Designed miniproteins, single chains, continued (4). Designs and how they scored, part 36

Each design is a single chain, and the fold is of that chain. pLDDT is the mean over its residues in the fold that is shown.

## One batch from the design tools (miniprotein)

Design m13234
Fold by ESMFold2-Fast:
Structure m13234 (fold): chain A 86 residues (1-86)
Amino acid sequence: SLVAEVEQGAKQSIQAMTQAAKQGLLTPQMLRDGVRASRYLLRHYPQVTRLALDLARLTARYARSLGDDETAREAEEVAREAEAAL
């Protein structure tokens, strides 16, 4: 189903970001993509809101660790909206 494919994609994004972080390969673009993906999931796929929350929280944490405070703040806003939707 489309929802199962979206869920798989979200899990793969979380795994890819975590792996990149462990290897010191996180880019500002990857963090911005994390914000966009988590916001898109939250807006269009309420069935995977927990994954949107997990991705947003992960993106916020890594963005803060890299001093990307603007991206961190955007990810934190998405995480807050996802928590309210659960």
Scores: mean pLDDT 88

Design m13235
Fold by ESMFold2-Fast:
Structure m13235 (fold): chain A 86 residues (1-86)
Amino acid sequence: SSLTITSVYDNGKKITVVVESTTGATTTTYKIKVYVDGEPLAELTVTVDKATKTISAEDEAAAKEFEKKLKEAGMDKAKLVSVKVE
């Protein structure tokens, strides 16, 4: 399954987040892609253990780097105008 979240900011920036999920017997894998005005900014893949609801230490490190990349892109400096989920 996939989920697309599109956010429009007051500075005219359009952020699109695509989340693809694949469910296995013991895990669910999420692939998260972030685009700014149609250009790819960052990508993250995390695998969640269904029993513990936790991710690996490597995935935690990757998620922190992903968050840093989003913050460095200045997403926190603009006001959110609209959000669409599909």
Scores: mean pLDDT 76

Design m13236
Fold by ESMFold2-Fast:
Structure m13236 (fold): chain A 76 residues (1-76)
Amino acid sequence: SEEFLAEVEERVKKLLEQAKNAKSPEEIDIIEAFGLIVLSIAELDAKRRGDEETVARIQELRDKFLKEFEEIKKKM
């Protein structure tokens, strides 16, 4: 559970770094869409296991991800 969450967090961090280095709005949109898919799959898996704590942490991670992407888009 914790190891799985750590892997999801690391993946999201790498996607945010890629988005900050993206050269076009289209690249940012693709990276954002991919990150949201990753987070949605992770949340679904946690829900299937009844892991409410991991679900809540993934939802917080999604909120942070969306907020950081909003800031990245504003800087373009």
Scores: mean pLDDT 83

Design m13237
Fold by ESMFold2-Fast:
Structure m13237 (fold): chain A 67 residues (1-67)
Amino acid sequence: SVIEELEKLAKEAEREGLPNAAQVARNLADLLKEKEKTGSKTNLKSDEEFVDIAKRAIERERRQRER
């Protein structure tokens, strides 16, 4: 599921020492869990876009760390 993918990305980010990206991925996973619980719509086209946001956050923090 998308939630499981986001949780996996959060763990990978923590393993790499990217706490900000890990937090983003966890926040997105929590938002999707809340959406399932309340039936609320997101502002994204699909839940899969959350995975892309998390991946971009990891890439951005890695770039900042390596510079």
Scores: mean pLDDT 74

Design m13238
Fold by ESMFold2-Fast:
Structure m13238 (fold): chain A 80 residues (1-80)
Amino acid sequence: SKLEEEIEKLYEEGLKLLEELRKVVPPESHSNVDDAEKELKKIYEEAKKALEAGDLKKAKELLERMKLYIELIKKAIEDV
């Protein structure tokens, strides 16, 4: 579905942004990047479960949460 494609695409975008963030932050901040990656994966897995259950409202809410999280990662990169 289009919603599933959007969730997958956002997850891939978020992982790429976290890889870029890891390159620009000091080594002592790498654990924070690892934690952000784990949180993004949790949101992604919950969104996939919501889609499999047919809970489109929850899937859309999780998609919006992923968008907000990606925006925070982008801002973290810009602030370096």
Scores: mean pLDDT 85

Design m13239
Fold by ESMFold2-Fast:
Structure m13239 (fold): chain A 67 residues (1-67)
Amino acid sequence: GEARQVLEELIRAVEKHGREAAAEGARALSDSGGLSPAAQAAATQGWKLIEAAESVEEAVARLRELL
């Protein structure tokens, strides 16, 4: 569903652009107003998780656990 697609996009963003850029993108996405409630929750949970992770590898691993 849309929530899964959001998480997959965040994983790609972390891998390609790093944690800081991915977290900013996820915040912008959660604030966009165009997402379903489940997708908005996924974006919000995702950016908080990326911010809490100590590495790109940890962020990716934890995001994959949400899929």
Scores: mean pLDDT 81

Design m13240
Fold by ESMFold2-Fast:
Structure m13240 (fold): chain A 83 residues (1-83)
Amino acid sequence: SHMERKRLEVGMTLGVFQIHLWTLERAARLDPNDEGTLALVQKAIEELEKFYAENGDLMSAEEKAELQELLDRLRAILARMQA
């Protein structure tokens, strides 16, 4: 069904971004001044914000909270790298 597909897409997207977050946190810790890592963090924030704008109405409260936690952690990386 459409709802089953959307649930799978949301779960897969959140899972992929959790892996990306882990990788970006490690990269930023190893080289806080790496312009490539900074660009990837900015892109990840933009992609998650776009995903929420397009799919937020179809997400559960738990999935919205998970996405918000991912955004908060990515924004924290960005703030540390821009300091």
Scores: mean pLDDT 87

Design m13241
Fold by ESMFold2-Fast:
Structure m13241 (fold): chain A 89 residues (1-89)
Amino acid sequence: MVSEEEKQRILEQELAELLERGLLTPEQVRLLRERTPSPVEAAAVLQLALAIAFGAPQEQIDKMEKLLIEKYGEEALRLARELAERLKA
C-alpha cells in the first residue's frame, strides 16, 4: 500500500517532470496545490486532467470522472476540467 508520503513524492516527481518538459507552468502547479486539500486528491485531479488533455478513451475518462466525484466531490472534477483546458492550450 502506498503511504501518503510516497504519494506526495510521486506527485512532486510527476509535477517536476511536467514542468521540465514545459507541459505545465508554475502557475498551473500552484493552482493545483492551492485548490486540492491532499496529495492524493491533487494526483487524481492531475491524472484526469492529463487523460482529458491527451485524448484518453471516453470510457476511461467517464470512469475517472465518476470516481473523482464520488471521492472528492464536484469541485475536484471542475478543477480537473479547467486544468485540462490549460494543458490543451
Scores: mean pLDDT 77

Design m13242
Fold by ESMFold2-Fast:
Structure m13242 (fold): chain A 111 residues (1-111)
Amino acid sequence: DSPALAQAVTLARRALEEAGETRIRYVVRDGEGRVLAEGEAEGVLAALSAALGVAVDALMAGEREVTVELEGLESGARVVLRLRREGTTLTVEVEIERDGRRERHVFTGPM
């Protein structure tokens, strides 16, 4: 398990849960913007599990960049996770949009 991914997931989960989101739409894209998976889930952890499973599999299969987009269906709170792999290093950028505010965080560590 990646420490950078664990920190990013904790932040993304907290943002969506604090926004009161119970139904999440997810879209997973590769570095070219092609959709690898999309769907809806009941609960933030279910959405993160589904989307990150696809994202991690794509990175392990050789993708260098994968984007996970999460949208809450009640308030429209949005989280984007951009995962970039360079060698054995993973960088995860987290962008959170809620209540008219945008914030960005970056985590870097071993895969």
Scores: mean pLDDT 87

Design m13243
Fold by ESMFold2-Fast:
Structure m13243 (fold): chain A 71 residues (1-71)
Amino acid sequence: MKTKVVVLEVDERSEADRERVEEAVRAGQEEAKANPDVKVVGVGIPTEASADNAEELEEMRRLSEEMLKKA
């Protein structure tokens, strides 16, 4: 059982950075699918906070921090 945590900081103004982040998240999800012992949590921080997105990202970030402390 291995936990791999990916924390991403995203600048929405940069399309190139967004594409790189999406590829990193995609690769992480693919690895998690291939390896059931690996759980990947990706978190992006938006430039603009909307109520739904901000809360979801905060929860994912908090879970990522908890996993990093235990890993």
Scores: mean pLDDT 55

Design m13244
Fold by ESMFold2-Fast:
Structure m13244 (fold): chain A 62 residues (1-62)
Amino acid sequence: MELTPELKERIIAAARELKVSITRPEELSDEQLRALAERLGLPVEELLPLLKETGRMLAQGK
């Protein structure tokens, strides 16, 4: 799945609501990944690459 601006905002919002950090997606547990995937309506396997890209953008953009 392509990371659109809308999807990026949804990922950030879902992470804030679930109180998980997405700047280091490797630190997320399987349970946290599943919760984010369910919130966003995405398969976990599609979510992980999107989290890595979003985290990279946040690290660069502050």
Scores: mean pLDDT 75

Design m13245
Fold by ESMFold2-Fast:
Structure m13245 (fold): chain A 94 residues (1-94)
Amino acid sequence: GSAEAVIDVDLKPGSKVTVSVSATSGSLSSFELLDEDGNVLASSTGESGSGTFTATRSGRYTVRLSGATAAGTFRVLITQDGVPVGEGDVTVSP
């Protein structure tokens, strides 16, 4: 299955942003970070993954998970220049 977390975040334009996803339970196959317009800004694969991008705006971002075959809970962390600015949890059903 797939699931999404929507995270409102205040980002400084030009800063380095890292999105990290880790499995608390289940198995992560991939994730994508989308902006409000649905553009993919970052992606990664594996049970724990990270992607980076350069910020252009503050706003609502979507982390989309592609779950492997197992249901699970996944923690999303967004950092800006190493400082946490947003977080969420996503539950994936089979």
Scores: mean pLDDT 74

Design m13246
Fold by ESMFold2-Fast:
Structure m13246 (fold): chain A 85 residues (1-85)
Amino acid sequence: DLEAQRKGLRDSFEALTEAAKRGNFEGVREGLKEAEKALPQLPKELLPVVAEGMREVAKAAKESGDNETAELAEELAKKAEERAK
């Protein structure tokens, strides 16, 4: 169900955001790579949730001092936004 999938995505990106705040950037990058692999298979209706989640991860990573993880998350957010449009 789309609502259950939106909640699952929000929960997953919240976990990645918390990992970034804790400085677990390796775990964040692995999570982002898994999200990227799933991106082509996601319903278009879920892509805005993915884009917003990735931007929150990017913000947390940048504020925690890892610009490389932040850049990866921003790039994936843009890919989700492009596919959503």
Scores: mean pLDDT 84

Design m13247
Fold by ESMFold2-Fast:
Structure m13247 (fold): chain A 86 residues (1-86)
Amino acid sequence: EEELDRRIAELERKAREYGKKSRELFSTNPEEAKKYAAISYLYYAVAAELRGDEETARFDLENAKQIAKELGVLEEVEKLYEELRA
């Protein structure tokens, strides 16, 4: 449980970092900002899965995929999702 809690905390910290990058870039580079937003949602989705919060995980993953489709990087985001779950 202690190891799992640390992993969840690390994923959530990474999600916040990418979310911050997205907000910082929003006005100057909206395409890159959207990419960081998708990555942030992805980290939150994996953290939610590890907590057993299936509804939040599904919601965050759908948001990540939606943004990734708009940017043409769906394959990249799906690959990162699998890597984060390993």
Scores: mean pLDDT 86

Design m13248
Fold by ESMFold2-Fast:
Formats: structure tokens, sequence, C-alpha cells
Structure m13248 (fold): chain A 92 residues (1-92)
């Protein structure tokens, strides 16, 4: 189970890196879609939760608050990965 958590953390760090790259490349819509897909497909989060965080990230990016957007995403991913790890631990 510790190795599963480590893999989840490594995967979300790669997502965060790719989101940063897309924002820096002037592709914020692609960054938002990457986040939406990861949260829905990999973490299994409900659409309402995904839409809420995506809306917050978009608002920060549109306001030019890139570092705040990336920090908000990191904090959310750390929470979501921890929740997913606990859920997987209960099922296995």
Amino acid sequence: MEEEYKKLKEEFEKVLEEVRRLIDAGQPDAAIELVRRYLREKLGLPDAVVDSIVAELKALIDAGQRDEALQTLRDFLEWAVREKYLELKKKK
C-alpha cells in the first residue's frame, strides 16, 4: 500500500508538471482538460467536484495568477490522492 501511494504521488507530480508546461505554452484550455481527465478517469472523482476545481483553476489562470493556480491544483491533488489511497486500502 505504501508503494501504491508513492505511485499516485509520482503520477500527480507528472500531471502538475504537464499542466505547468501547457499554461506556460499558452494552452490553458489544454491544461484544464488534462486536469479534468485525470480527476475523472484516474481518481474517479464526481463530476460536480471536478467542475468546481476546474472552475477555480480557470478563474485563477484568467486572472494571471499562475502560481496561485498551480498551488491550488497541488493542494487539491494532495487531498484527492490521499482520499483515493485510503479508498483503495479499504477495498484491498
Scores: mean pLDDT 79

Design m13249
Fold by ESMFold2-Fast:
Structure m13249 (fold): chain A 104 residues (1-104)
Amino acid sequence: MKEKAKELVEKAVDYIRQFKFLEAGRLILEALELGDYETIKEVLKKYRKYVPPWLQPLVDYVLESEGEEFKEALRALARALGYPVPDFELSDGLKEAIEAAKAA
């Protein structure tokens, strides 16, 4: 599980660097389903500097979040990358944060 979560998040960061945002968002959600949240945070923290500046605030929010807030933050990150996440799975504040990030 830990190795698979690490591989998924590292591949997602690599796809972000290639501007394959939709594929990156899918891999982020696949990593969430594995339930190894600490490994997801470790990999995102390590590679934070390699994500575009507009996405870094959402990555920071994921890193500072715990439990259910972490899951919602990670879904918001996937949606910011263009992966289809339903509105009812995100708070209004996270929807505003995604729109602000995209506008930057």
Scores: mean pLDDT 78

Design m13250
Fold by ESMFold2-Fast:
Structure m13250 (fold): chain A 64 residues (1-64)
Amino acid sequence: MAGVEAVPPEELGRGLRALAISKGLTVEQLAERAGVSPETVEAFLRGEIRPTPEQLARIVAALA
């Protein structure tokens, strides 16, 4: 794959929600583990806002 792949916020939110469910994590638990506010995590999962690379890395690390 030679191009950059942009993940839409709604697709990213869907993936994060699926991972959180597989780990048995609530929004509050994921937020606490990632060091991000629960409201911000909810907004990511709903595709309302796009996470920064730092926020995304922290959330992904929390789900790993």
Scores: mean pLDDT 75

Design m13251
Fold by ESMFold2-Fast:
Parts: sequence; C-alpha cells; structure tokens
Structure m13251 (fold): chain A 70 residues (1-70)
Amino acid sequence: MIDEIIEKFKKSLENSSDRALATTLLYIEEFIDEFDEKTQEIAKEIKKIILEERPEVPKLAEELRKEYEK
C-alpha cells in the first residue's frame, strides 16, 4: 500500500545520502512514463517528500541530469 511505502521511505530518508536521493529523483524523472499508474503515484509522492525534506537533493539531481545530457 502507498502509505506503507511512504512511511518506510520517510524513515529511510534520515539515513539516506543526498546522492542516493538525487539518483532516486533522477530515475523517477527519467522513467516515470514507463511505470504503471500505481507506481507513478508512489513515485510522485516520493518525489514530493524529497523536495520538501531535503532541499539540496534537487540541485544535485539537476547536476546529475546535466551529466546525462552533456
């Protein structure tokens, strides 16, 4: 269930590195269209939590995205 996944993610957030979360955010942005509807809903919620709780992560994700673009 979404709530269980989100709660687990929130607890993991405290122990996750900015790079790990940035990589997660980047993967969500790149592959969200390949996910089914339920996975997309979970991915959107995870993205929201990262953006709200870890403000440095979006910047790092943008740097990683730029490396893929070159």
Scores: mean pLDDT 75

Design m13252
Fold by ESMFold2-Fast:
Structure m13252 (fold): chain A 111 residues (1-111)
Amino acid sequence: AKKYVEKALKYVEQGLQALKQGDYETALRYVDLAIKYLEEAQKLIGEDLEVEIELGMARLNLGVAKLLKKKGIDPSELLEQAIKQLAKAVKLLAEKLGDEELKKKAEELLK
């Protein structure tokens, strides 16, 4: 469980870095990977409505961002929202694990 949350956090950080560089294709890929790893972590840790909401919203923002990119429209605002939603999901799962260090790292991404 913890290893999936840690891997997801690294993908969120990499997605944010790609977004800041204007590399939307790489940002989209890392956001998708982070969602998948957090969904697997949730299956192991147990269901949480707030985590499910944050992951669902991240998937919607990812889907719309992919459509915008295909149409030549800037997806950056939706990618930023997805990254924040994923950071919140990491924080919530870290709290369930009692992992204060992992929680703090996720909180830094929300600043």
Scores: mean pLDDT 88

Design m13253
Fold by ESMFold2-Fast:
Structure m13253 (fold): chain A 67 residues (1-67)
Amino acid sequence: VSKEEADKAFDKYDKNGDGYLSREEAIKALEEMGFSKEEAERAVGLFADENGELSRDAFITAAQLLG
């Protein structure tokens, strides 16, 4: 998975424009990139912060771990 592909998915699901994805938004973004729900849930669980959210850098790292 390329950084550019992950950036596009992040921007599509970051509806608040705050630079973070909720757990649900991050899972959906990863599924749109071709990952299973189970793979997405594992990656999000590893990289989510204490609020259950992923920054852009954390999301890109999660997507690259799966791809």
Scores: mean pLDDT 81

Design m13254
Fold by ESMFold2-Fast:
Structure m13254 (fold): chain A 95 residues (1-95)
Amino acid sequence: DFAERAARLRARSVLDMPRAMLEELGITVPDDTSLVEQFELLEKALLERYGKLTKVEKQFLDYWRRLAARQLNAPKIKSETDTVEPSPEAKALLA
């Protein structure tokens, strides 16, 4: 179930993943909500709905936070192999 949901969300933009998950959980997210805030809301929503986060769920959230941080620093159409320095927003996602 969780892996199947992760696979479906992977088909969407990495940057849209937390919003899509929140919408699937029935939570309306304002358009001006930052990625950091979206991940915080998602973690809170999962905790409230399921009582606690499993190791797998925490690993999933960490994985997507890392992907989002990388995507913020790199174009979606990638022709580059060089190292991308994390932005302040990307660092906040990993905090």
Scores: mean pLDDT 64

Design m13255
Fold by ESMFold2-Fast:
Structure m13255 (fold): chain A 109 residues (1-109)
Amino acid sequence: MEATATAGGVTVKAEFLDEEIPVGGRLRVKVTATGPAGKTAMAVAELVDEQGRVVGSGSAGPLKAGETAEMDVVAHGEAGEYTLRLVIGASDGSDAATAEVGRVRVLPA
């Protein structure tokens, strides 16, 4: 799975390496930032239940243009199907963007 979002002139591409993880497991995410020099953004990946509650998150940043980072989303709560989303915020707080990435299955331990 892959998603891209832009905030404050910084574009962040997130590559999600797993679509199924066990309860208490880690979903691996690679993020790459592109944008003008001197601008940075924070990336957050969130795992969201059907009620819109965040049941897992991971973050990376502030990310500079050309920077690549890895983050892990830890799955908390129960086995089930969840929505994975990418949230990008400009480090100066001027802009934010959200992209839905796809669905993740959390398997029983």
Scores: mean pLDDT 80

Design m13256
Fold by ESMFold2-Fast:
Formats: sequence, structure tokens, C-alpha cells
Structure m13256 (fold): chain A 65 residues (1-65)
Amino acid sequence: DPELEQARRAIDAGDGETALRHLRRAIENGAPVEDVAEVAARLVQAGFLSPEEAQKLVREAMEKS
């Protein structure tokens, strides 16, 4: 998924807002739940999301899959 790749690159660059934008677009595109969960967990580790916010994104991905 190109959006997931862009989200991962944005995390590596320290740009949490850009990473979150690409992650949300990946969810809209039906990205696999396991990949969304991985990227959301990385955003939590980087301090860009709370665990609760990450869980909401994973739930959205489950609804789109």
C-alpha cells in the first residue's frame, strides 16, 4: 500500500502529522489491519499517538477490511 509506505517514511523523518494523514488514507483504501496496527504502534512509540488513539485507528481499519 503506497500510503502505508509514505506513513512509514514520515515516521522515520519525525513527521507525525504527515504519517497520520497517510495512515488515515491507507485505512480508507482498505489496508490490512495488521499493517495499520504496526504503523499505529510505531506512532505511539514515537509519541505522536496515545494507545487509545491507535486503538481507534485499528478499529476503523477492521471496519474497512
Scores: mean pLDDT 85

Design m13257
Fold by ESMFold2-Fast:
Parts: sequence; C-alpha cells; structure tokens
Structure m13257 (fold): chain A 98 residues (1-98)
Amino acid sequence: AEADALLDALFAQLVATQGLSAAQQARLRASFAHARAVARELLQGLLENSRKAIAELRPQLTPAQVAAIRARAAALSSDELGFAVVEYLLMLEELRRQ
C-alpha cells in the first residue's frame, strides 16, 4: 500500500494548501482514482531508478557511512519507495559534504 499511502498524503497536502471545499475534494478524489494507476506506475519507476542510482553511488561511500544512511532512512520512512528515495538523498548529501 506504499503508493496509495504516498498518493493519499500528497492529496491531503494539496487539499490543505489549496483550501478546497468538500464538494471539490469529492470530485478530485474521483478524478484522482483514475490517475492512481498511472501514478503507481510512475512511483514504481522512481523506486527502480532510485535503487539503480543507489547502487551506482554506494561504492563511493564507506561501509560505516552506508550503515548510518540506511539506519536514518529506516527511521524517516515506513515503505520501500520512501526508504529508497531517502537513502538516495542522504547519499547525495554525504557525497556533497566530501
């Protein structure tokens, strides 16, 4: 349910920031449901690309740095996509500090 949880969180944030009425929210949920299949495919592509990018960056880091990054990613995420995206961003940040 990773993609669905992420999409629900993004929808909730959009509703909060745009000040949408209950009627507008209901109509957007119907339209969003149709888009969910496309969004799930895109999120799966992001997961695969993130994992490939992580594999390319991993040799540039020490085992201790990798372990620390993975522990932090696990603390900040509850799903595979979130974990992969956070791990990738933390790896980029660590490499930029070197």
Scores: mean pLDDT 74

Design m13258
Fold by ESMFold2-Fast:
Structure m13258 (fold): chain A 95 residues (1-95)
Amino acid sequence: MRVTISPKSLTVEEGETATLTARVEGGEVDRLLWLKQDPATGQVLRAEMLPAENPTLTIKNLKPEDTGVYRAIAQLRGSRRGVVGEGATLTVKKK
């Protein structure tokens, strides 16, 4: 199973809306856990769980602090196992 995020890199201005969409290949998925990580430490700064039928993370009224690496963990149907995909980079420019 593979989890990917589109777009892999997104640059937006503060006050805009960003949308990141997770795609899961090779298995059935119940839920998606979205994580924002500190690029320097790997610390989880934000977590949000979404149902698999809504694979899009929408962040409104963006601030420079929303800049970071976002990952999606796919929880398999009928299992408590998660599959972590590649990260996507969001950059929020001031102004």
Scores: mean pLDDT 76

Design m13259
Fold by ESMFold2-Fast:
Structure m13259 (fold): chain A 104 residues (1-104)
Amino acid sequence: SLLDQIEALIDQIKALIQRTVSDPAKVAALVADLDRILDLIKEIARLSNYDENLLQTILNFVQNMLAIIKESEKLPQAKMILTIEMAIGSLETALSALLVSLKK
């Protein structure tokens, strides 16, 4: 399913962060942020009755986040972490706006 693909991509992003980020406290924080994102996605999926077009849009957002994080691997640690934090924050903001729209 599209939701299973999204979960698999988030697991790939977690694995990439665990491999590339040196600070264990930052790894734990970023993994917790990704768990929160997955919870938001699951809530959006449920409220939309698993709408295929909406889930495809979310899949595209998560794919774009993975691409940004992969590109950030070439950066120094501090800039890489900032790039990851900004990418995660942008996605969380977009998902929160979608969730608010679905609840109205």
Scores: mean pLDDT 88

Design m13260
Fold by ESMFold2-Fast:
Structure m13260 (fold): chain A 83 residues (1-83)
Amino acid sequence: SELKEKIKKLEEDIRELERLAAQEEDLEARAVILRGASELAKEASKLLEELSKTDPSLLPKAKEYRERARELEEQARRLEEQA
């Protein structure tokens, strides 16, 4: 499924961005990376919600990525306030 492949890539990209953010010493640059990860997590959540129309077992994972997106955005906001 093309949709499943897109989700896998988004999950990998999110993990990579979170890893890069953890290594970034500049608070403003770290916030930018985390905001990017948040946008990818929002996209993953949307695609998982679409898949959940045929496989309801994916709904908890969709919710998890939506929550992760909010957490990443909040982390970025707090870093911007410290900069």
Scores: mean pLDDT 88

Design m13261
Fold by ESMFold2-Fast:
Structure m13261 (fold): chain A 83 residues (1-83)
Amino acid sequence: MDKKIKEIKEQAKKRIIELAKEAGLTKEAEEIAKEVIEGRTKKAIDLVLKHSTIGQSVVLIFEMSKIRKEMEEEIERIKKEAE
């Protein structure tokens, strides 16, 4: 169980890092990904808004929210099946 949850979180983190880099936030990518995975969504949004244009920020925030939701749903599925 723990290994699978860790792998899911790592995959989600990697996807967010790639999205942030594509948006030009290479230096901030790992920090943004960490805040999203840990559930500190407001901190992640603030970092994106501070270092991006409004247009880029809206798209990136939307895609990050989607990745986090998919991650949470997959973790919940594994927890229910592993009980």
Scores: mean pLDDT 79

Design m13262
Fold by ESMFold2-Fast:
Structure m13262 (fold): chain A 77 residues (1-77)
Amino acid sequence: SEGEKLFSLGLQKMSQGNQAEAQGNNAEALKLYQESIDLFQQAKDLFSKETSREAQFLGKASQTNIDVAQQRIKEIQ
């Protein structure tokens, strides 16, 4: 689904953000975490319109990843 594609892209951006942060590039990490949050928010919004058990799970997983990325942003600012 479109939601699953956005969720997967969000995970990729978050992983890239983690790598940038590990290298001390906080400016790049901040940008990548912000991009991941946008992608997870879009995925969550799509999953909220679906009635399947899988969509409910991925919607909650999207929120968890948003919370993690927001915490990383707070720590590197």
Scores: mean pLDDT 91

Design m13263
Fold by ESMFold2-Fast:
Structure m13263 (fold): chain A 60 residues (1-60)
Amino acid sequence: MEEIEKLAKEIVGEENFAGVEKLDDKTYIVYTKDPSKGYELVKALKEKFPDKEFIFKVVP
């Protein structure tokens, strides 16, 4: 969780980071306010954690 949150904040910025939710042992939901960085965020997370799946969600 902490490493995922740290990387997400580095990519989208702290102000655009809205949270991380663990759905199961292999799946995480990352919430951001910036829709333009979804692909870059998921790609970077998958490169760091290739055994895990990431879902990108935009918070209104």
Scores: mean pLDDT 79

Design m13264
Fold by ESMFold2-Fast:
Structure m13264 (fold): chain A 101 residues (1-101)
Amino acid sequence: MEFDVLSDEEVRAYLEAAKKAFDEGRIASAVGHLILASLGWEYTTDPEVKALYLNFLGRMYFDNGDYDKAIEYYQKALSLDPSYEDAKKNLEKAKKALEES
């Protein structure tokens, strides 16, 4: 019922902040930024922005050891942006991790 109006640029900025926080081990900050990005994600029509969000969600599942879900979200990201190199690399890494488990 609340409308959060975020631009695609703001969604990208939150996703970049989430990635940085996650890479630095600041998980609470990463989750916070991801939640902020998700508020704008539902209103964006840009498949590239949606792919960024899905790739980050996949990365979180991967880090939690849930490789099946990580693969699913990386594949969803690539279905929206087939040229997304980070998602391609993450998908390959997740598939390899799943084969080793």
Scores: mean pLDDT 73

Design m13265
Fold by ESMFold2-Fast:
Structure m13265 (fold): chain A 73 residues (1-73)
Amino acid sequence: ARRAELIARLQADPTDAEAWMELADVYEQEGKYREAALVYRKAADILTAQLGPDHPAALEARRKAEELSKKAK
């Protein structure tokens, strides 16, 4: 349900950074750290484009991507 709803939101609006962040959280909760890291990186890119690289939301998404990339090995 949650993942399917997020995918539907992203198909309608692929610039919905909130939906990308929530999708990454779903993958993280499922233990899919590689997928979660890729999705957080996508969210970070969108947030950087919309709000700038120093915005707290962009920094948080990038931090999460790096953290989970290390867990994925």
Scores: mean pLDDT 82

Design m13266
Fold by ESMFold2-Fast:
Structure m13266 (fold): chain A 72 residues (1-72)
Amino acid sequence: SHMEQLREEVRQKQAELTGKGLAEHYGLTFLGAEGEEVDENTTVLTTRTEEATIVRTTDKATGEVTVEVIPT
């Protein structure tokens, strides 16, 4: 629906802003970020940088947030 398209645009825009902040926090060169809902309780933010890939996983059911920095 039209509403789902707007929600997806907002989600991707928020992912870019959050990803840029994460890259800056780790002193890495930001290239892009993408947010995905893997299931109803799991959201993954993948931030691409020249030096590494930053994967932030949020579990809504447990409230846990994990961050993994994977060198490229």
Scores: mean pLDDT 79

Design m13267
Fold by ESMFold2-Fast:
Structure m13267 (fold): chain A 92 residues (1-92)
Amino acid sequence: SNREKAERLVALLAELDRRLAAGEISLEEAARRLAEALRELGLDEAAELVERLLREGKAELAVEVAVETARVVVEDLPMEEIYRSLAQREEL
């Protein structure tokens, strides 16, 4: 369902934000993981743009494009319900 896809995307965004802040992952690796998630959602054009920006050495812009695309996808769903579902999964 679209809800499960958005929950997965929100969880990935939160994980990548934590890892970037801790210096455990590069911007290039974060953008690559986000591009893969966008492809799984059927957003092939957005994923291709992110991958192209990475090939051009524009890792910061690649992450920005991926995050903004993800935000547009989750805006169609109740964010409060998504965050509640994610909290339950972290406790399991």
Scores: mean pLDDT 74

